# Designed miniproteins, single chains, continued (5), part 64

Each design is a single chain, and the fold is of that chain. pLDDT is the mean over its residues in the fold that is shown.

## One batch from the design tools (miniprotein)

Design m18208
Fold by ESMFold2-Fast:
Structure m18208 (fold): chain A 80 residues (1-80)
Amino acid sequence: SMAEDEAAIEEGLEVLRRRGNDRTIANIERNLAHARRLIASPDPATQARGRLELEIVAGLSRMIVAIERIIEERKLKKAL
């Protein structure tokens, strides 16, 4: 659902904010704003494109969260 995709994007942004990755944050925020503009269109085809773009951004955000979990696990192993 769009709500699940937006939640995934927010989780990814939270990870990036903790990392100080300002460039990737700005890129995701621009892509999210673009997707939201398309979804707000009265044209059904444009709305569908916006939903697809949101789904892609959410997929990338889920990958960011997954990679962060791997990095954090490895950091814990190095600290011990």
Scores: mean pLDDT 87

Design m18209
Fold by ESMFold2-Fast:
Structure m18209 (fold): chain A 98 residues (1-98)
Amino acid sequence: DMEKLIKELLSIAKSLEEAFELAEIGVKLLLGKPVENVSDEEIEKATTLQIIVGTYLNLYNPELHKELLQMIHNKDPDAEKKLIEKYYEIIKELLSKA
């Protein structure tokens, strides 16, 4: 449900900039990379964003979701860039429909 995902996104981010910052944190956490100068609240919000994006991908682009999970599993050097790009695209898509 698109409306539910938009509502959840708006509950964790007050701006496009904040949502993008959470995307960077969330992607690093997903890849097992260290995050510095991040609060527990920001980690919780970034984890919520991972769930929002994963749910969106499962509903609207399950093939891309599978591809991204495979890149993470294979420790693909392009995984971080690809994930950040897709998180930003999905965030913009959800906020454009808000």
Scores: mean pLDDT 87

Design m18210
Fold by ESMFold2-Fast:
Structure m18210 (fold): chain A 66 residues (1-66)
Amino acid sequence: ADARKRALEIQQKALEIRKRLENGEISVEQAKAELSRLLGVDESVFANYDKEALKQMLDTITQGLK
């Protein structure tokens, strides 16, 4: 019911995924799985993403694009 609150939660969780990916705490595949769950999509949506593309997507989410 609160799209703005939802967007902030997504940004917060995306920032956490990005930090854990950058620090080597999770693999690229684990980061894809967590991002897929966060956005409510299947992991196959990110099948063509490498580590750099995934980091760019996470940055985009944390910077508030759309």
Scores: mean pLDDT 77

Design m18211
Fold by ESMFold2-Fast:
Structure m18211 (fold): chain A 80 residues (1-80)
Amino acid sequence: GLEQQLAEAKEILSQADPLIVEQALEALERFDQEPSLELLDQLCEEFPPEVLVPAAIVYCASKPEPDLAFLQLIKNTLAV
C-alpha cells in the first residue's frame, strides 16, 4: 500500500544527495501548481527515475489527500 511505498521512498531518498532530493520535490510542487506537458517533460529529463519516483511518492503523501493519479502520471511518463 501507499504507507509501505512511502517508507521505502523515504529510505531511498535518505541515501540520495539531499540537494537533488530538494530540487526534485520543488520541481514536483511547481508541476502540481501549474500542470503542463512542457513541465512534465522537463521534470522527467532533469531527474533520474531512481530519485524522481521516490520523491513523487513523498510529495503525494505530504498532501492532505494523497493524489494517486498524479503519482501514476509521473510513473507512466518515466516508463517511455
Scores: mean pLDDT 77

Design m18212
Fold by ESMFold2-Fast:
Parts: C-alpha cells; sequence; structure tokens
Structure m18212 (fold): chain A 89 residues (1-89)
C-alpha cells in the first residue's frame, strides 16, 4: 500500500527531525524536500504539510506530534485518494 508506506516514511522522518532538535520550519522543509525527491505531487505535499503544521502546533513532545500526525494522515480519505491517483498508470 503506497499510501501507508508514504505515511510511515513521513512519520519516521518527522520523528528523526524532532529527535535532532530541528525547528518547525526546518522539519516542514525537510518533509517538503523528501516528498519532492520521491516525485510526490505538490497537492499531496501541501496536504501532508498542513497536517504536520497542526501536529507541531499541538505539542513539542516528539511522541505526541508523531502520534497526532500519523492519525491525521491515515484518517485523511482525500489524501489517500490523491496518493492512489498519483500511483495509477
Amino acid sequence: DYFEELVRDVVRLVAEQLEAGKSTEEIIEAVRKFLKEKGVPDEVIERVVESLKQALERSKNPAVVVTALALDLIGDEELRKLVEEWKKK
């Protein structure tokens, strides 16, 4: 499942950036760069970044941020559809 793999990869990257003490701006830019390098469409990137911004606003605790982000991304049916459309040939 491309969507579940994408969510897992994003959540892992965010956890690594938080553990490294990166700022909110640096974390957002790292996620944007990662997704662009994977060829993810801008619409998907902006939707992921919006969920990330909300998670980072709720807490500075890495475990809380990562849990909130994972739940928001997995529950986003429109994001799932956009990822599925991107992966259609």
Scores: mean pLDDT 84

Design m18213
Fold by ESMFold2-Fast:
Structure m18213 (fold): chain A 100 residues (1-100)
Amino acid sequence: MTKEEQEKELERLIEKYGLTEEQKELMRQALNSPPEKAKELALELARSLGHSEKELEMLREVLEARPELSNIDMIRMALNPLVLLAEHEDLRLEERRAAA
């Protein structure tokens, strides 16, 4: 995905979710940050959106287990609890298939 495609997707998400200026700034910072900083900013975004501590823990687990996630994928999970739930369930299924 090109930088322009990622920025276009970011603006689409901003419009879709009716975000505050502070939340928009967190999203733009997350998109343009190194992966470790993007993880922190995605968690701050999710917290700002009123996600529960359980949902924040699920997000942390997915972000920790999936180093291949792009910054835009992290932002999508922070914005949409259904996307987060699907990714977390996939992670749990993979762990269940593992011998431990």
Scores: mean pLDDT 79

Design m18214
Fold by ESMFold2-Fast:
Structure m18214 (fold): chain A 79 residues (1-79)
Amino acid sequence: SLLDRLKEISELRKRIEELEKQLDTKVANGEITPEQAEEARKHLEKAKEYLDIAERNPMDTQALEEAKKHLEKAEELLK
C-alpha cells in the first residue's frame, strides 16, 4: 500500500541517520580511510536524493530501489 511505502521511506531515512553517525564515529577514531569515508558520504547523499524523489512520487519504484542500493553500498564501506 501507499502507507506501507511511506513507512519504508521513513525507516530508510532513519537508517541513513544511523549510518551518518557511524561514519562520523569511525572517522573520528581513525577506523576508516578518508577515501572510504568520502565514498560512503557520496552514497548516503545519493540515498537521500532518491528517497526525496520516492517521497514526492511514491509510485516511482526505481527511486526507492536506487536509494536501497546506495544505502547497501554505504553499509558495506562501514563494515
Scores: mean pLDDT 87

Design m18215
Fold by ESMFold2-Fast:
Structure m18215 (fold): chain A 74 residues (1-74)
Amino acid sequence: MEEELELARERGRQLVEAARRLGATASDEELARAAAIAREQAAAAEADESLPKELRELAAEAAREVAAILEAAL
């Protein structure tokens, strides 16, 4: 579990950094589409009862942060 949590945190950080770079370079259409996808991913992660609670929370939090960054860039 710990290795999985560590990997999930690292992936979350990478996604946030990618969102920041996309926010600086992408068109409004691309940003709106990416933000909508990130919101859907956050909802799906929260609803996925097959995942351990900690992994579910990390995935949902990362997706919400990505969506917020992309929307702030619109």
Scores: mean pLDDT 82

Design m18216
Fold by ESMFold2-Fast:
Structure m18216 (fold): chain A 99 residues (1-99)
Amino acid sequence: LKKEAEEATKKALEYLDKLAELSSPEAQKYIEEAKKYVEELYNSKTIEEAKKYAEKAKEYLKKAAELEPLDDEAQDQLHLALGYLNEALELKIKLLEEE
């Protein structure tokens, strides 16, 4: 469970890095903020904090996507990043519920 949460977090960050490589400098700033909140999600101590940081990450990714049109490759990276972000949140909640 803990290793699965770590892997999902790592995958979310990997796909956000790939998205950033395909993005403008302005969009990259929003993606870097989203990455910060993905890391905060993993380090959260409560379910409320985990949900808050996941929501913040999604808000910044939405800002990046709204700033410029995404091609198919960038859309695929964003979809994968969001998928792993949601998985990381679900696994983190389960870890916190085990205590």
Scores: mean pLDDT 83

Design m18217
Fold by ESMFold2-Fast:
Structure m18217 (fold): chain A 84 residues (1-84)
Amino acid sequence: NLEEAVKLLEEAAKIAEEQGTEGGKEAAKLLREAAKYARQGNIDKALQLLREALGIAARTLDPENLKKVIKLVGEAEGHLMEAK
């Protein structure tokens, strides 16, 4: 379900952005771009961008926010893979 993937990516982006760091903002930007490509049905680009976002998040987010983002993005990736 692409709409569910989009919603989960937007929730993860909000958590990353609310941390207030430059890395959190960059992760949020990539997660929102992933959501945009997911809406367009470009699953490969969406998956690429969410994996890039996770890499930035792992280096920049605090452990509790990182755990929440990993969970939401993992659920979104599951929905994207089912739609492919």
Scores: mean pLDDT 85

Design m18218
Fold by ESMFold2-Fast:
Structure m18218 (fold): chain A 89 residues (1-89)
Amino acid sequence: SEEKEKEIARLKSEADRIKTNLEKLYQQRIEQTTDPEEIERLKRAYEQMKKLIDKVYEERVKYINGELSEAEKEEIDRIWRGLKAISSL
């Protein structure tokens, strides 16, 4: 339905925004760090966070398509709120 397509598009835009904000935060931290080992850890952490965001987006799409329970959605929403909070710092 058009409503489902709009909700999926909104979630995709929100996921992309979270990733963009996190990229800026990690880039700022990397620029302030002179330790090569810390830089590599930050790069790995950012890659892991991007994968988590993509996974949560995919799970939200599954919920919209009726493939998840309300309890599973509540857990996904909790993770999503955490990611949004981190990206707002």
Scores: mean pLDDT 84

Design m18219
Fold by ESMFold2-Fast:
Structure m18219 (fold): chain A 72 residues (1-72)
Amino acid sequence: MDRSRQFEEDLRAQRDRRVADIRSHTSDPRLRDLLIRRERLRYDLAVNSHPDVQARLRAELDRVDAEIRALE
């Protein structure tokens, strides 16, 4: 069994469940899109081990978090 594949599949399933929850419970379309984007960025950050890619994903996540705070 490939542990990396199992880990990625589990994280993807968790992401998909959280995205479905966001779609069901978030009425603001802009906030919904930002929350979904945050979940996707968190998944990408968790499955990618390359430091340069992680740094870029962290910067994007911080920007998305700032936009979410501005809407709340």
Scores: mean pLDDT 79

Design m18220
Fold by ESMFold2-Fast:
Structure m18220 (fold): chain A 77 residues (1-77)
Amino acid sequence: SLLDLLEELREAARRSWEALLEKLAETYRAMGVSEEDVKKAVEEMRAYFATLSPEEQRALLERLIAALEAQIARLKA
């Protein structure tokens, strides 16, 4: 379900950026996105994250986790 997917993405994001990218890649493959497009998207997201300072990286992860938690709460309401 969408709820289960969002909970898995939230738990991955809580572990690390790489765990989140891995879960996103699995999700895109399950949705029928081509392996080439999945690889390109993951590489672009990884490259972007690498341009950020450690403080910006932490802030981005915290923001993404908060967004996932908010979406999960809306679906449970």
Scores: mean pLDDT 86

Design m18221
Fold by ESMFold2-Fast:
Structure m18221 (fold): chain A 90 residues (1-90)
Amino acid sequence: SMEEVLERMKALKENLEIIVENLKILLKQQLSEEERKSIIEYLDELIKYVKEEVEKALKLYPDNEEIQKLAKEIEKLIEELKKLKQELEK
């Protein structure tokens, strides 16, 4: 249902906000090569999963303004995750 999709997207957004803040804190610590690789792999899978979920929601409810708004907010969080990933790769 639309309500279930909205709840799922809201949960994705909230979880991504927590992940972004936790990663910003983690990047202030000295990380091993193994820890960096594990985080990069995790972020790649997370970004892929979230993009697929957002695409599914937009295909099911293309005219829903709340879903469109959440999709844009999630896209901004994905861009933040990509920037944090780039910092881990250097």
Scores: mean pLDDT 88

Design m18222
Fold by ESMFold2-Fast:
Structure m18222 (fold): chain A 103 residues (1-103)
Amino acid sequence: GLDLSLIPKLRPLVLLYDLLRATGLPLPPNVREQLLLLEDLFRRASKNEPRSVVYAAEIALLGDDADLQELAKTLPSDSPLRAFIELLLTGKQEDLDRLNQLL
């Protein structure tokens, strides 16, 4: 399962996982497993969003908390992508549960 305590450390790396995998850079197995879980959640949360919104989310994920908070405010309250962003900001079990309900 997803280790919520690691989210603050892994959040900047979510979009870099494919690049890190492609370059063959060694990652600790636990870090790789957690990044794969977060990448899968992002993929599933964004699948019904327009490409422009997914692109905005990718840019915000490379930014800071303020960028993610501003993007979340533009999304509907029942958006899986908004729930994913809220999970990344809080690292709370309640936000993971809400995301899983919306997926």
Scores: mean pLDDT 78

Design m18223
Fold by ESMFold2-Fast:
Order: structure tokens, then C-alpha cells, then sequence
Structure m18223 (fold): chain A 103 residues (1-103)
């Protein structure tokens, strides 16, 4: 149970680092930003998988259950932030295409 929580926490951390990189590099090419977003989404999916396993294994351990629920909530917040960033990237792609059409 604890090992699965540690794996989930590590994947959440990696997803957060990628999301922060997207936020810092909004001026980067949309293709590069989409690649980072896809990788972050994959890490969040892996985190959710390990959190579900931890919840099943820790069914009798209230501390494990509480920690898993906290990490699930954090992963959900990061997923919502990632969705908003993906919408911003799509808007940027449209702006780049419009500017290239004018020049």
C-alpha cells in the first residue's frame, strides 16, 4: 500500500513539473507544449492507477486511505489545470496560423 502511494506521489510530482514547465514556456512552439501536456496527462493517469491500487490494498488502513484521497484530490486539481493549459495551447495554435496567413 505505502509503496503504491509513493509511486503515485512520484508520478504526481512529475506531472506537476511538466505543467509548471508549460506555464513558464507559454511562448514555446504549440507542438512542444502539446508534447509536454501529453506527457503530463500520462503521468496523471499512472498516478490514478497506483492510487486505485493503494486504496484497494489499504482498505483496512485509515492512514493509507486518507493519504490516497488527498493525492487523488491533488491529481484532479492538476488535471483541471492541464485541461485549461491545453485550451490556451489550442488558442495559440490558431493565432500562429492566422499570423502566418497574413505574412
Amino acid sequence: AEEKLKQAEEYIKKAKELIDEIKKNKEAEPEELNKLASEAAEYLAKASYYLNEAMELGKKDEEVKKKAEELIEEAQRLSEELQRLEEEIEKKEKEVKEKEAER
Scores: mean pLDDT 79

Design m18224
Fold by ESMFold2-Fast:
Structure m18224 (fold): chain A 82 residues (1-82)
Amino acid sequence: MEERLRALAAGIEGAIGTAAVNPSGRDAIMKEAVDGAREAASLGPEGVEAVRQAANTARKYGLDEIAEALQKVADEAEKKLR
């Protein structure tokens, strides 16, 4: 579980980094990041936290649309855990 979560988190962070330097691919990268975030969030509270951290990283790069999409995934997953 932890190894899979770490791999998913690294993948999402890598996608954010790529989107920061490649504007032409941002829509496709956002879709991949959201899909990975949904999988990570499904692993439980640690997954939700990893997605929130990725959203903060996206905001630091000025990728507000990606950050908003990731935050929404985390919020919906947390709501289902309660």
Scores: mean pLDDT 80

Design m18225
Fold by ESMFold2-Fast:
Structure m18225 (fold): chain A 72 residues (1-72)
Amino acid sequence: LSPEEQAQKFREVVEHMIKTLVEKKDIEGLKELIEEIEESIKYMEEQGNEVLAKTLRESKERAEKALKELEA
């Protein structure tokens, strides 16, 4: 798989996880997911994988937005 295809698959998996947690109204689970994404971003940046790091940052923004909507 190309790096672009790998990034697309990661995005799909994370979006599915966000959707599942939102449907369950699992605020704690969303916070944990955000922390895991943050750690993954740092790791990818250290490895110089900017494509995956960018994709993970976008996924983090989506998870943070979902968390804010649940808390509102």
Scores: mean pLDDT 82

Design m18226
Fold by ESMFold2-Fast:
Structure m18226 (fold): chain A 81 residues (1-81)
Amino acid sequence: MNLELLDEILSLRDAPKEERDIKWLQLIPGIGEEKAKAIVEAVGSFVSATAEQLAKVPGISPEEAEKILRTAAELGLFPIA
């Protein structure tokens, strides 16, 4: 686990949910501000999102959705189980 990324993730806990989720998504390689906003807009709750829900977001492929969830779980953003 990357301690610097973990600290950034934890520091965002007190931020508004929408801003926090957008910032957390941008910690994932390949996800910029535009994709992060689109994901939050489509799924509402990133922490409980599934790969199927992410794949429905315009600009997100099923393969990219899987990678997003795996990377987020490795960063400790939410449980993947």
Scores: mean pLDDT 67

Design m18227
Fold by ESMFold2-Fast:
Structure m18227 (fold): chain A 112 residues (1-112)
Amino acid sequence: MLEELAREFADRMVEAARAALEAHRDASVDERLAAARTEMSQAATEFALELMEQGYSVEEVREILEAARPRAVREVTRIMEAAGVSRERAEAVVDAAIATALLAAEKYAEEK
């Protein structure tokens, strides 16, 4: 289950990054990066909230996202480098998406 959920998260990050970069193909590197950050953060938040609705705790969501990080960084970086984004900037976007997802999970737990 953990490995499967971690893979699903990474796949969602890859899809969000690809969609954002394709939609903003003719934009500057900074604009493409901003679009990717927005779409990845939204996808990450949706994934985290889906897990919370299924009864996962914030701690369990954190474990899943931490397990997913190496794959997400590797695959997102590969796509972003092909689009002219540096590895460091691509990794920062993945970390921002994970941070946003965890904040959403914490807020969901407080409202319940």
Scores: mean pLDDT 87

Design m18228
Fold by ESMFold2-Fast:
Structure m18228 (fold): chain A 75 residues (1-75)
Amino acid sequence: MNEVKLVELKVLEVPEEAQTPELREGLEDHKRAHERANEETLKNKGELGLEAQKAAELTTEAANKAAQEALEKAA
């Protein structure tokens, strides 16, 4: 079975009504970085690029900070 090791980084779940523009931008950056890391992993048959992984981690952290701010503002 062809197993590909993909980047699995999770962002905090925020209701659509509570999402700020900053969070939406962070989610887009997070999605693009994850897509890049996963595409590189798929093209290299499971070999994950360290630079792509670090970028995905950084965008995930930024999105999580924006999500925390959105949740605090909505509370």
Scores: mean pLDDT 68

Design m18229
Fold by ESMFold2-Fast:
Structure m18229 (fold): chain A 85 residues (1-85)
Amino acid sequence: SEERRKRIRELQREVARKAFEASRAINQAKKAGQTEEAEKAQKYFDEGVDLFAADPTDENALKKAIELFEKAIELANQGIQKAQE
């Protein structure tokens, strides 16, 4: 289906955007000395990368990878906020 191919491409673009945001947030948390929060975020990031690598055209796998990257972003940002207090 052409509509299915369009949905998969949109999800792949979202995966790329969220992976970039997560990687950047993890690096900022590391630079802030928030090692525990950065390590927890890295685990979610790695799970998302592995899931995308294993099945880059599965809609459910792409959605799960996005969720994992969003969790990584949240944890990394919590570390960054803690460092600013």
Scores: mean pLDDT 89

Design m18230
Fold by ESMFold2-Fast:
Structure m18230 (fold): chain A 73 residues (1-73)
Amino acid sequence: AALEAARDAALEKVRSLGLTDEQLAFVEIDLAIAYRYGRGDELPEIVRRTLLKLGVSEEDAEAVAQAVRDALA
């Protein structure tokens, strides 16, 4: 499913960048909420915004968003 593909891609990329388990948990929660409310087309942007709010760099946040885009292509 699209949510599972997006979640798994985001979590793998976040781990590869050395980000925290707390940041992983927030990304997973925000993806699930967005998908439930019909925002499945916005999953990469939701991931990017969530990571930026958590203090992740723009470069790292965009790298995770790109991994989600690639998984959903």
Scores: mean pLDDT 81

Design m18231
Fold by ESMFold2-Fast:
Structure m18231 (fold): chain A 65 residues (1-65)
Amino acid sequence: SERLKALQKQAEEAMDKTVELVKKYREAVAAGAPQSEIDALQKKMIEAAEEFVAKYREIEALRAE
């Protein structure tokens, strides 16, 4: 299924982005970065994680048929 492959790629990209943002968030907190920078990273991290969950749920729905 081409849609399944597209969703898997999107889920992998969202997971990779989430991991990168978690690392940047931890580094920013440890370095005492401005709160605005920390807040921006947290928002991006949540958005990437939500995208991953949404894509993963669509993949599971397609596999369950």
Scores: mean pLDDT 85

Design m18232
Fold by ESMFold2-Fast:
Structure m18232 (fold): chain A 101 residues (1-101)
Amino acid sequence: DDLRNELIRQFMVLNGNSLGLRKLAAESHDAATKAELEAYAQTMLELAKELSDLFQQLMDSKKNPRDLENKQQQGKRLLARAKSKTLEVNDKVHALKKAEA
C-alpha cells in the first residue's frame, strides 16, 4: 500500500529483468534476437532511472505538501507504466523462447 515501497520493489524488478535480458542476449547466436533483447534490457534500465529520479524528487519534496502530492501522482503513473512495460517485455521474451523450441 505504501507508494515508496512499491517504487523500490519495481526498481529492483526492472534492474533484475535488465540483467536477465543481457544474459539471454549474450547467450543468443542470432544477431536480430540479441539486438532485440539488448533493446529490452536498455528500456528496463531507462525506466529504473526514471523511478530512481522520481524517488529522489519525492524525498526532496517531503517538506512541501502540494509538491509532494504532485510527485506522488507522477509516481503512481510511472509505476503503472513500468509494471505494464515489464509485462509486455516478459510476454515478448516468452514468445521468443517458445519460437526457439
Scores: mean pLDDT 82

Design m18233
Fold by ESMFold2-Fast:
Structure m18233 (fold): chain A 62 residues (1-62)
Amino acid sequence: SSMLERDAEKLAILAVTRGIVTSKEEAANPSEEQLAKLRELAKEYGLDDSDEVIRMALELLR
């Protein structure tokens, strides 16, 4: 859906800006700590925090 895509794009930008994901390699194989930080970041900014949106955000960073 367009709303999930929008939240994924915003989360991807925030992940890079906040230094949670710093390379394409990290986006392809994120640690459990990075995944937890992405979920908390999504919640902090009022974005969808589902596994689907986190997966889509990581895909945008690959």
Scores: mean pLDDT 84

Design m18234
Fold by ESMFold2-Fast:
Structure m18234 (fold): chain A 83 residues (1-83)
Amino acid sequence: MEEELRRLEEERRELAREIARELTISLLESALEEEKDPEARKELEEAIERVRAGIFDDEVSETEGLALQSLFLGVPMSEVRKR
């Protein structure tokens, strides 16, 4: 029973991590679809690949933040950088 409970807790944590990853990827892909600037597109594509590889570094965090602002403002990420 105790081991089964630990297994279920582990599976629940794995599911939560997968959901968080999918949400981040969806956000970055949405920003990429609206982006026409080649440099910004490259940054979004690199961030998506890092998240898919399980890497969540400062570069991914910064790009995710800009992508989130892009989505809420309805403007490309490159325009968000211009302020």
Scores: mean pLDDT 77

Design m18235
Fold by ESMFold2-Fast:
Structure m18235 (fold): chain A 70 residues (1-70)
Amino acid sequence: VAALAEEAAKLSPAEQARIGGALAARALLAAGLSREEAAARVAELAAQARAAGASDEQLAAFRAGAEAAL
């Protein structure tokens, strides 16, 4: 897990966001959420990231990563 975090640090912010979206979606599904519930939670996370100052490019990458994992 630590090795994956170090590898992610070498990526662009958009690439990190894409990986983050995929991991978030997979973690939600693994926790027993339905695909629809996981998609709703991903949308909430994206809204929180936007409020925290994430760029449109980072948000688009995050959503693309999550959609690929759902």
Scores: mean pLDDT 77

Design m18236
Fold by ESMFold2-Fast:
Structure m18236 (fold): chain A 94 residues (1-94)
Amino acid sequence: STMEKAREALRQAGLYLQAALELERQLGGAPSEEVEALYRQAGEKLAEFAYLNDLDLEKTLEVLREMLDELGVSEELKDVFLDSFERTYKKLKA
């Protein structure tokens, strides 16, 4: 069902984001393809959740940018997450 898909997408988004934050912390902010992949996957899964719940793209991006800023995510990795989120959301809406 749509509800089950939304819950699973949110669960996976949370797990990828948690893993990304932890790995970024362990690497001291050093560049890593593994960290980028985790942030990208978190963005994709959160976009699936947002799409299934018909959330507004622009408003959601603003909230997510603020969240990542508060979490201390680097500018480059914020962009990886947010670009992945926006790309996936737009693809699902098309």
Scores: mean pLDDT 89

Design m18237
Fold by ESMFold2-Fast:
Structure m18237 (fold): chain A 82 residues (1-82)
Amino acid sequence: GLGEALARLGIELYKLGKVLLELGRYLLKTGSPEEIPKAVGIALRGIGLMIEGALLCKKALPDATGELREECEKILKEMGLL
């Protein structure tokens, strides 16, 4: 149903956001000074996707079951939203 679809999307957006945040952090640590603005932009996009994913998980939580519910609850706990 819609709840499962929202849970899957939220989980995937959170995972993608986390990867982008890690990439941005890596580029800040290893990149040249002139690349700092781009690295910051990547990290901020990552944070935005993590927030969007967590909010979708919160919206899906009443209708989510099994592994999808467990993953959404884990994400919400990590974000301080549960």
Scores: mean pLDDT 88

Design m18238
Fold by ESMFold2-Fast:
Structure m18238 (fold): chain A 66 residues (1-66)
Amino acid sequence: ERVLTPEEREVLRRFQHFAGLPQDGVLDEATRAALRAFQRNNGLPADGVLDEETLRALKKALGLEE
C-alpha cells in the first residue's frame, strides 16, 4: 500500500534479481511471495512488507550492508 522510496525500490530490484524475478521494483504477488519466504528464513514476520528490519536483512543478505 505504501509508495516505496527510491532506495527501497533499488533494494527490492536487487532482491528480485537474486530471486530470479523481473527487476521492476514492484511488490507484485510473485515478489511478495518471495519476500515472505525470505522473511520466514530470517526469523522475521512473513507479511511481505518492506519494513526497516526486512530492509536491513535484505541489505545484509545481498551484500549491500556498510
Scores: mean pLDDT 77

Design m18239
Fold by ESMFold2-Fast:
Structure m18239 (fold): chain A 77 residues (1-77)
Amino acid sequence: MSDENIKLHALEALKRAKQGLFVSGGDAWAAVQAAENGLISNEDAAYVLRALADDYKKMGRTGLAKEAQDRADELLK
């Protein structure tokens, strides 16, 4: 996958997260990969991960919500 495709996917995921729309694990994966490759900020990737964590909490998937939240916190250290 090209850096352009990863960046585009990450930016679309961030946009949807900011709109309060559902984000998937694939969206969060693209955001993390984009941040690790310097294509977006760690703050933007953490935002997508926190949106994913909130979506998991709404589904009752508390363990997955905690994992997503912990990953977001690691990006912001």
Scores: mean pLDDT 84

Design m18240
Fold by ESMFold2-Fast:
Structure m18240 (fold): chain A 55 residues (1-55)
Amino acid sequence: LAATEEQINAAARAAAALGLSPEQGGQLLKRFGGASSMSDEEAAAAVAAAVAALG
């Protein structure tokens, strides 16, 4: 299942707050954010883009 924008943003906020890499944030999104169907690279890229957008 594809992650929602809210789930991606939640994973990005958690990754930024904890000082996690985009790869680690992507794993949070896949395991807890409902994005288990995304590739590791796709999930990491989505989290990285959301973290950059948060500023």
Scores: mean pLDDT 75

Design m18241
Fold by ESMFold2-Fast:
Structure m18241 (fold): chain A 72 residues (1-72)
Amino acid sequence: SAARREDMLARLAEAIINKADPETIVKLARELGLSDEEIAELLEWNKDPRKLPSEVIERALAAYEARLRAAA
């Protein structure tokens, strides 16, 4: 469902922002159906935040921010 996908995107962004272990990030990304290439981009961004964000990272951050606003 769309709601479940948004929750998973928010969890993925939360894990990256909070510097979760790479195994957790990979597991969440695979559950979202991301490609190995997209997962590699996420891991590179998590290691070096100065790298330009991909479309997937932008969507994940937007979902996380929406979740934080809803919780406030």
Scores: mean pLDDT 70

Design m18242
Fold by ESMFold2-Fast:
Structure m18242 (fold): chain A 90 residues (1-90)
Amino acid sequence: MKASVTVTGLTEEQAKEVIEFLKKLGAKVEYRKTSTYTVSASGLTPEQAEKVVEFLKKLGFKIEKIETRGAEVYLAKNEDGSIALVEVLK
């Protein structure tokens, strides 16, 4: 089972923290900058995805779990306007 995460609307400081956390988990990290930073990682294990969800909670994100036929989806929203999506494939 593989999982992915995408975090959008990040400041440079927030993006650095997310990138370093994902690198410490052993994830392949991609990022882009427009007006804000977007950080993504794919090929996560379910254990790594769980650690990402807990990390997002520590950053102040509110987590909503959505069950679908093919995946468990965690939608994380922060009051600063940043959003994260964590998908765990079944």
Scores: mean pLDDT 82

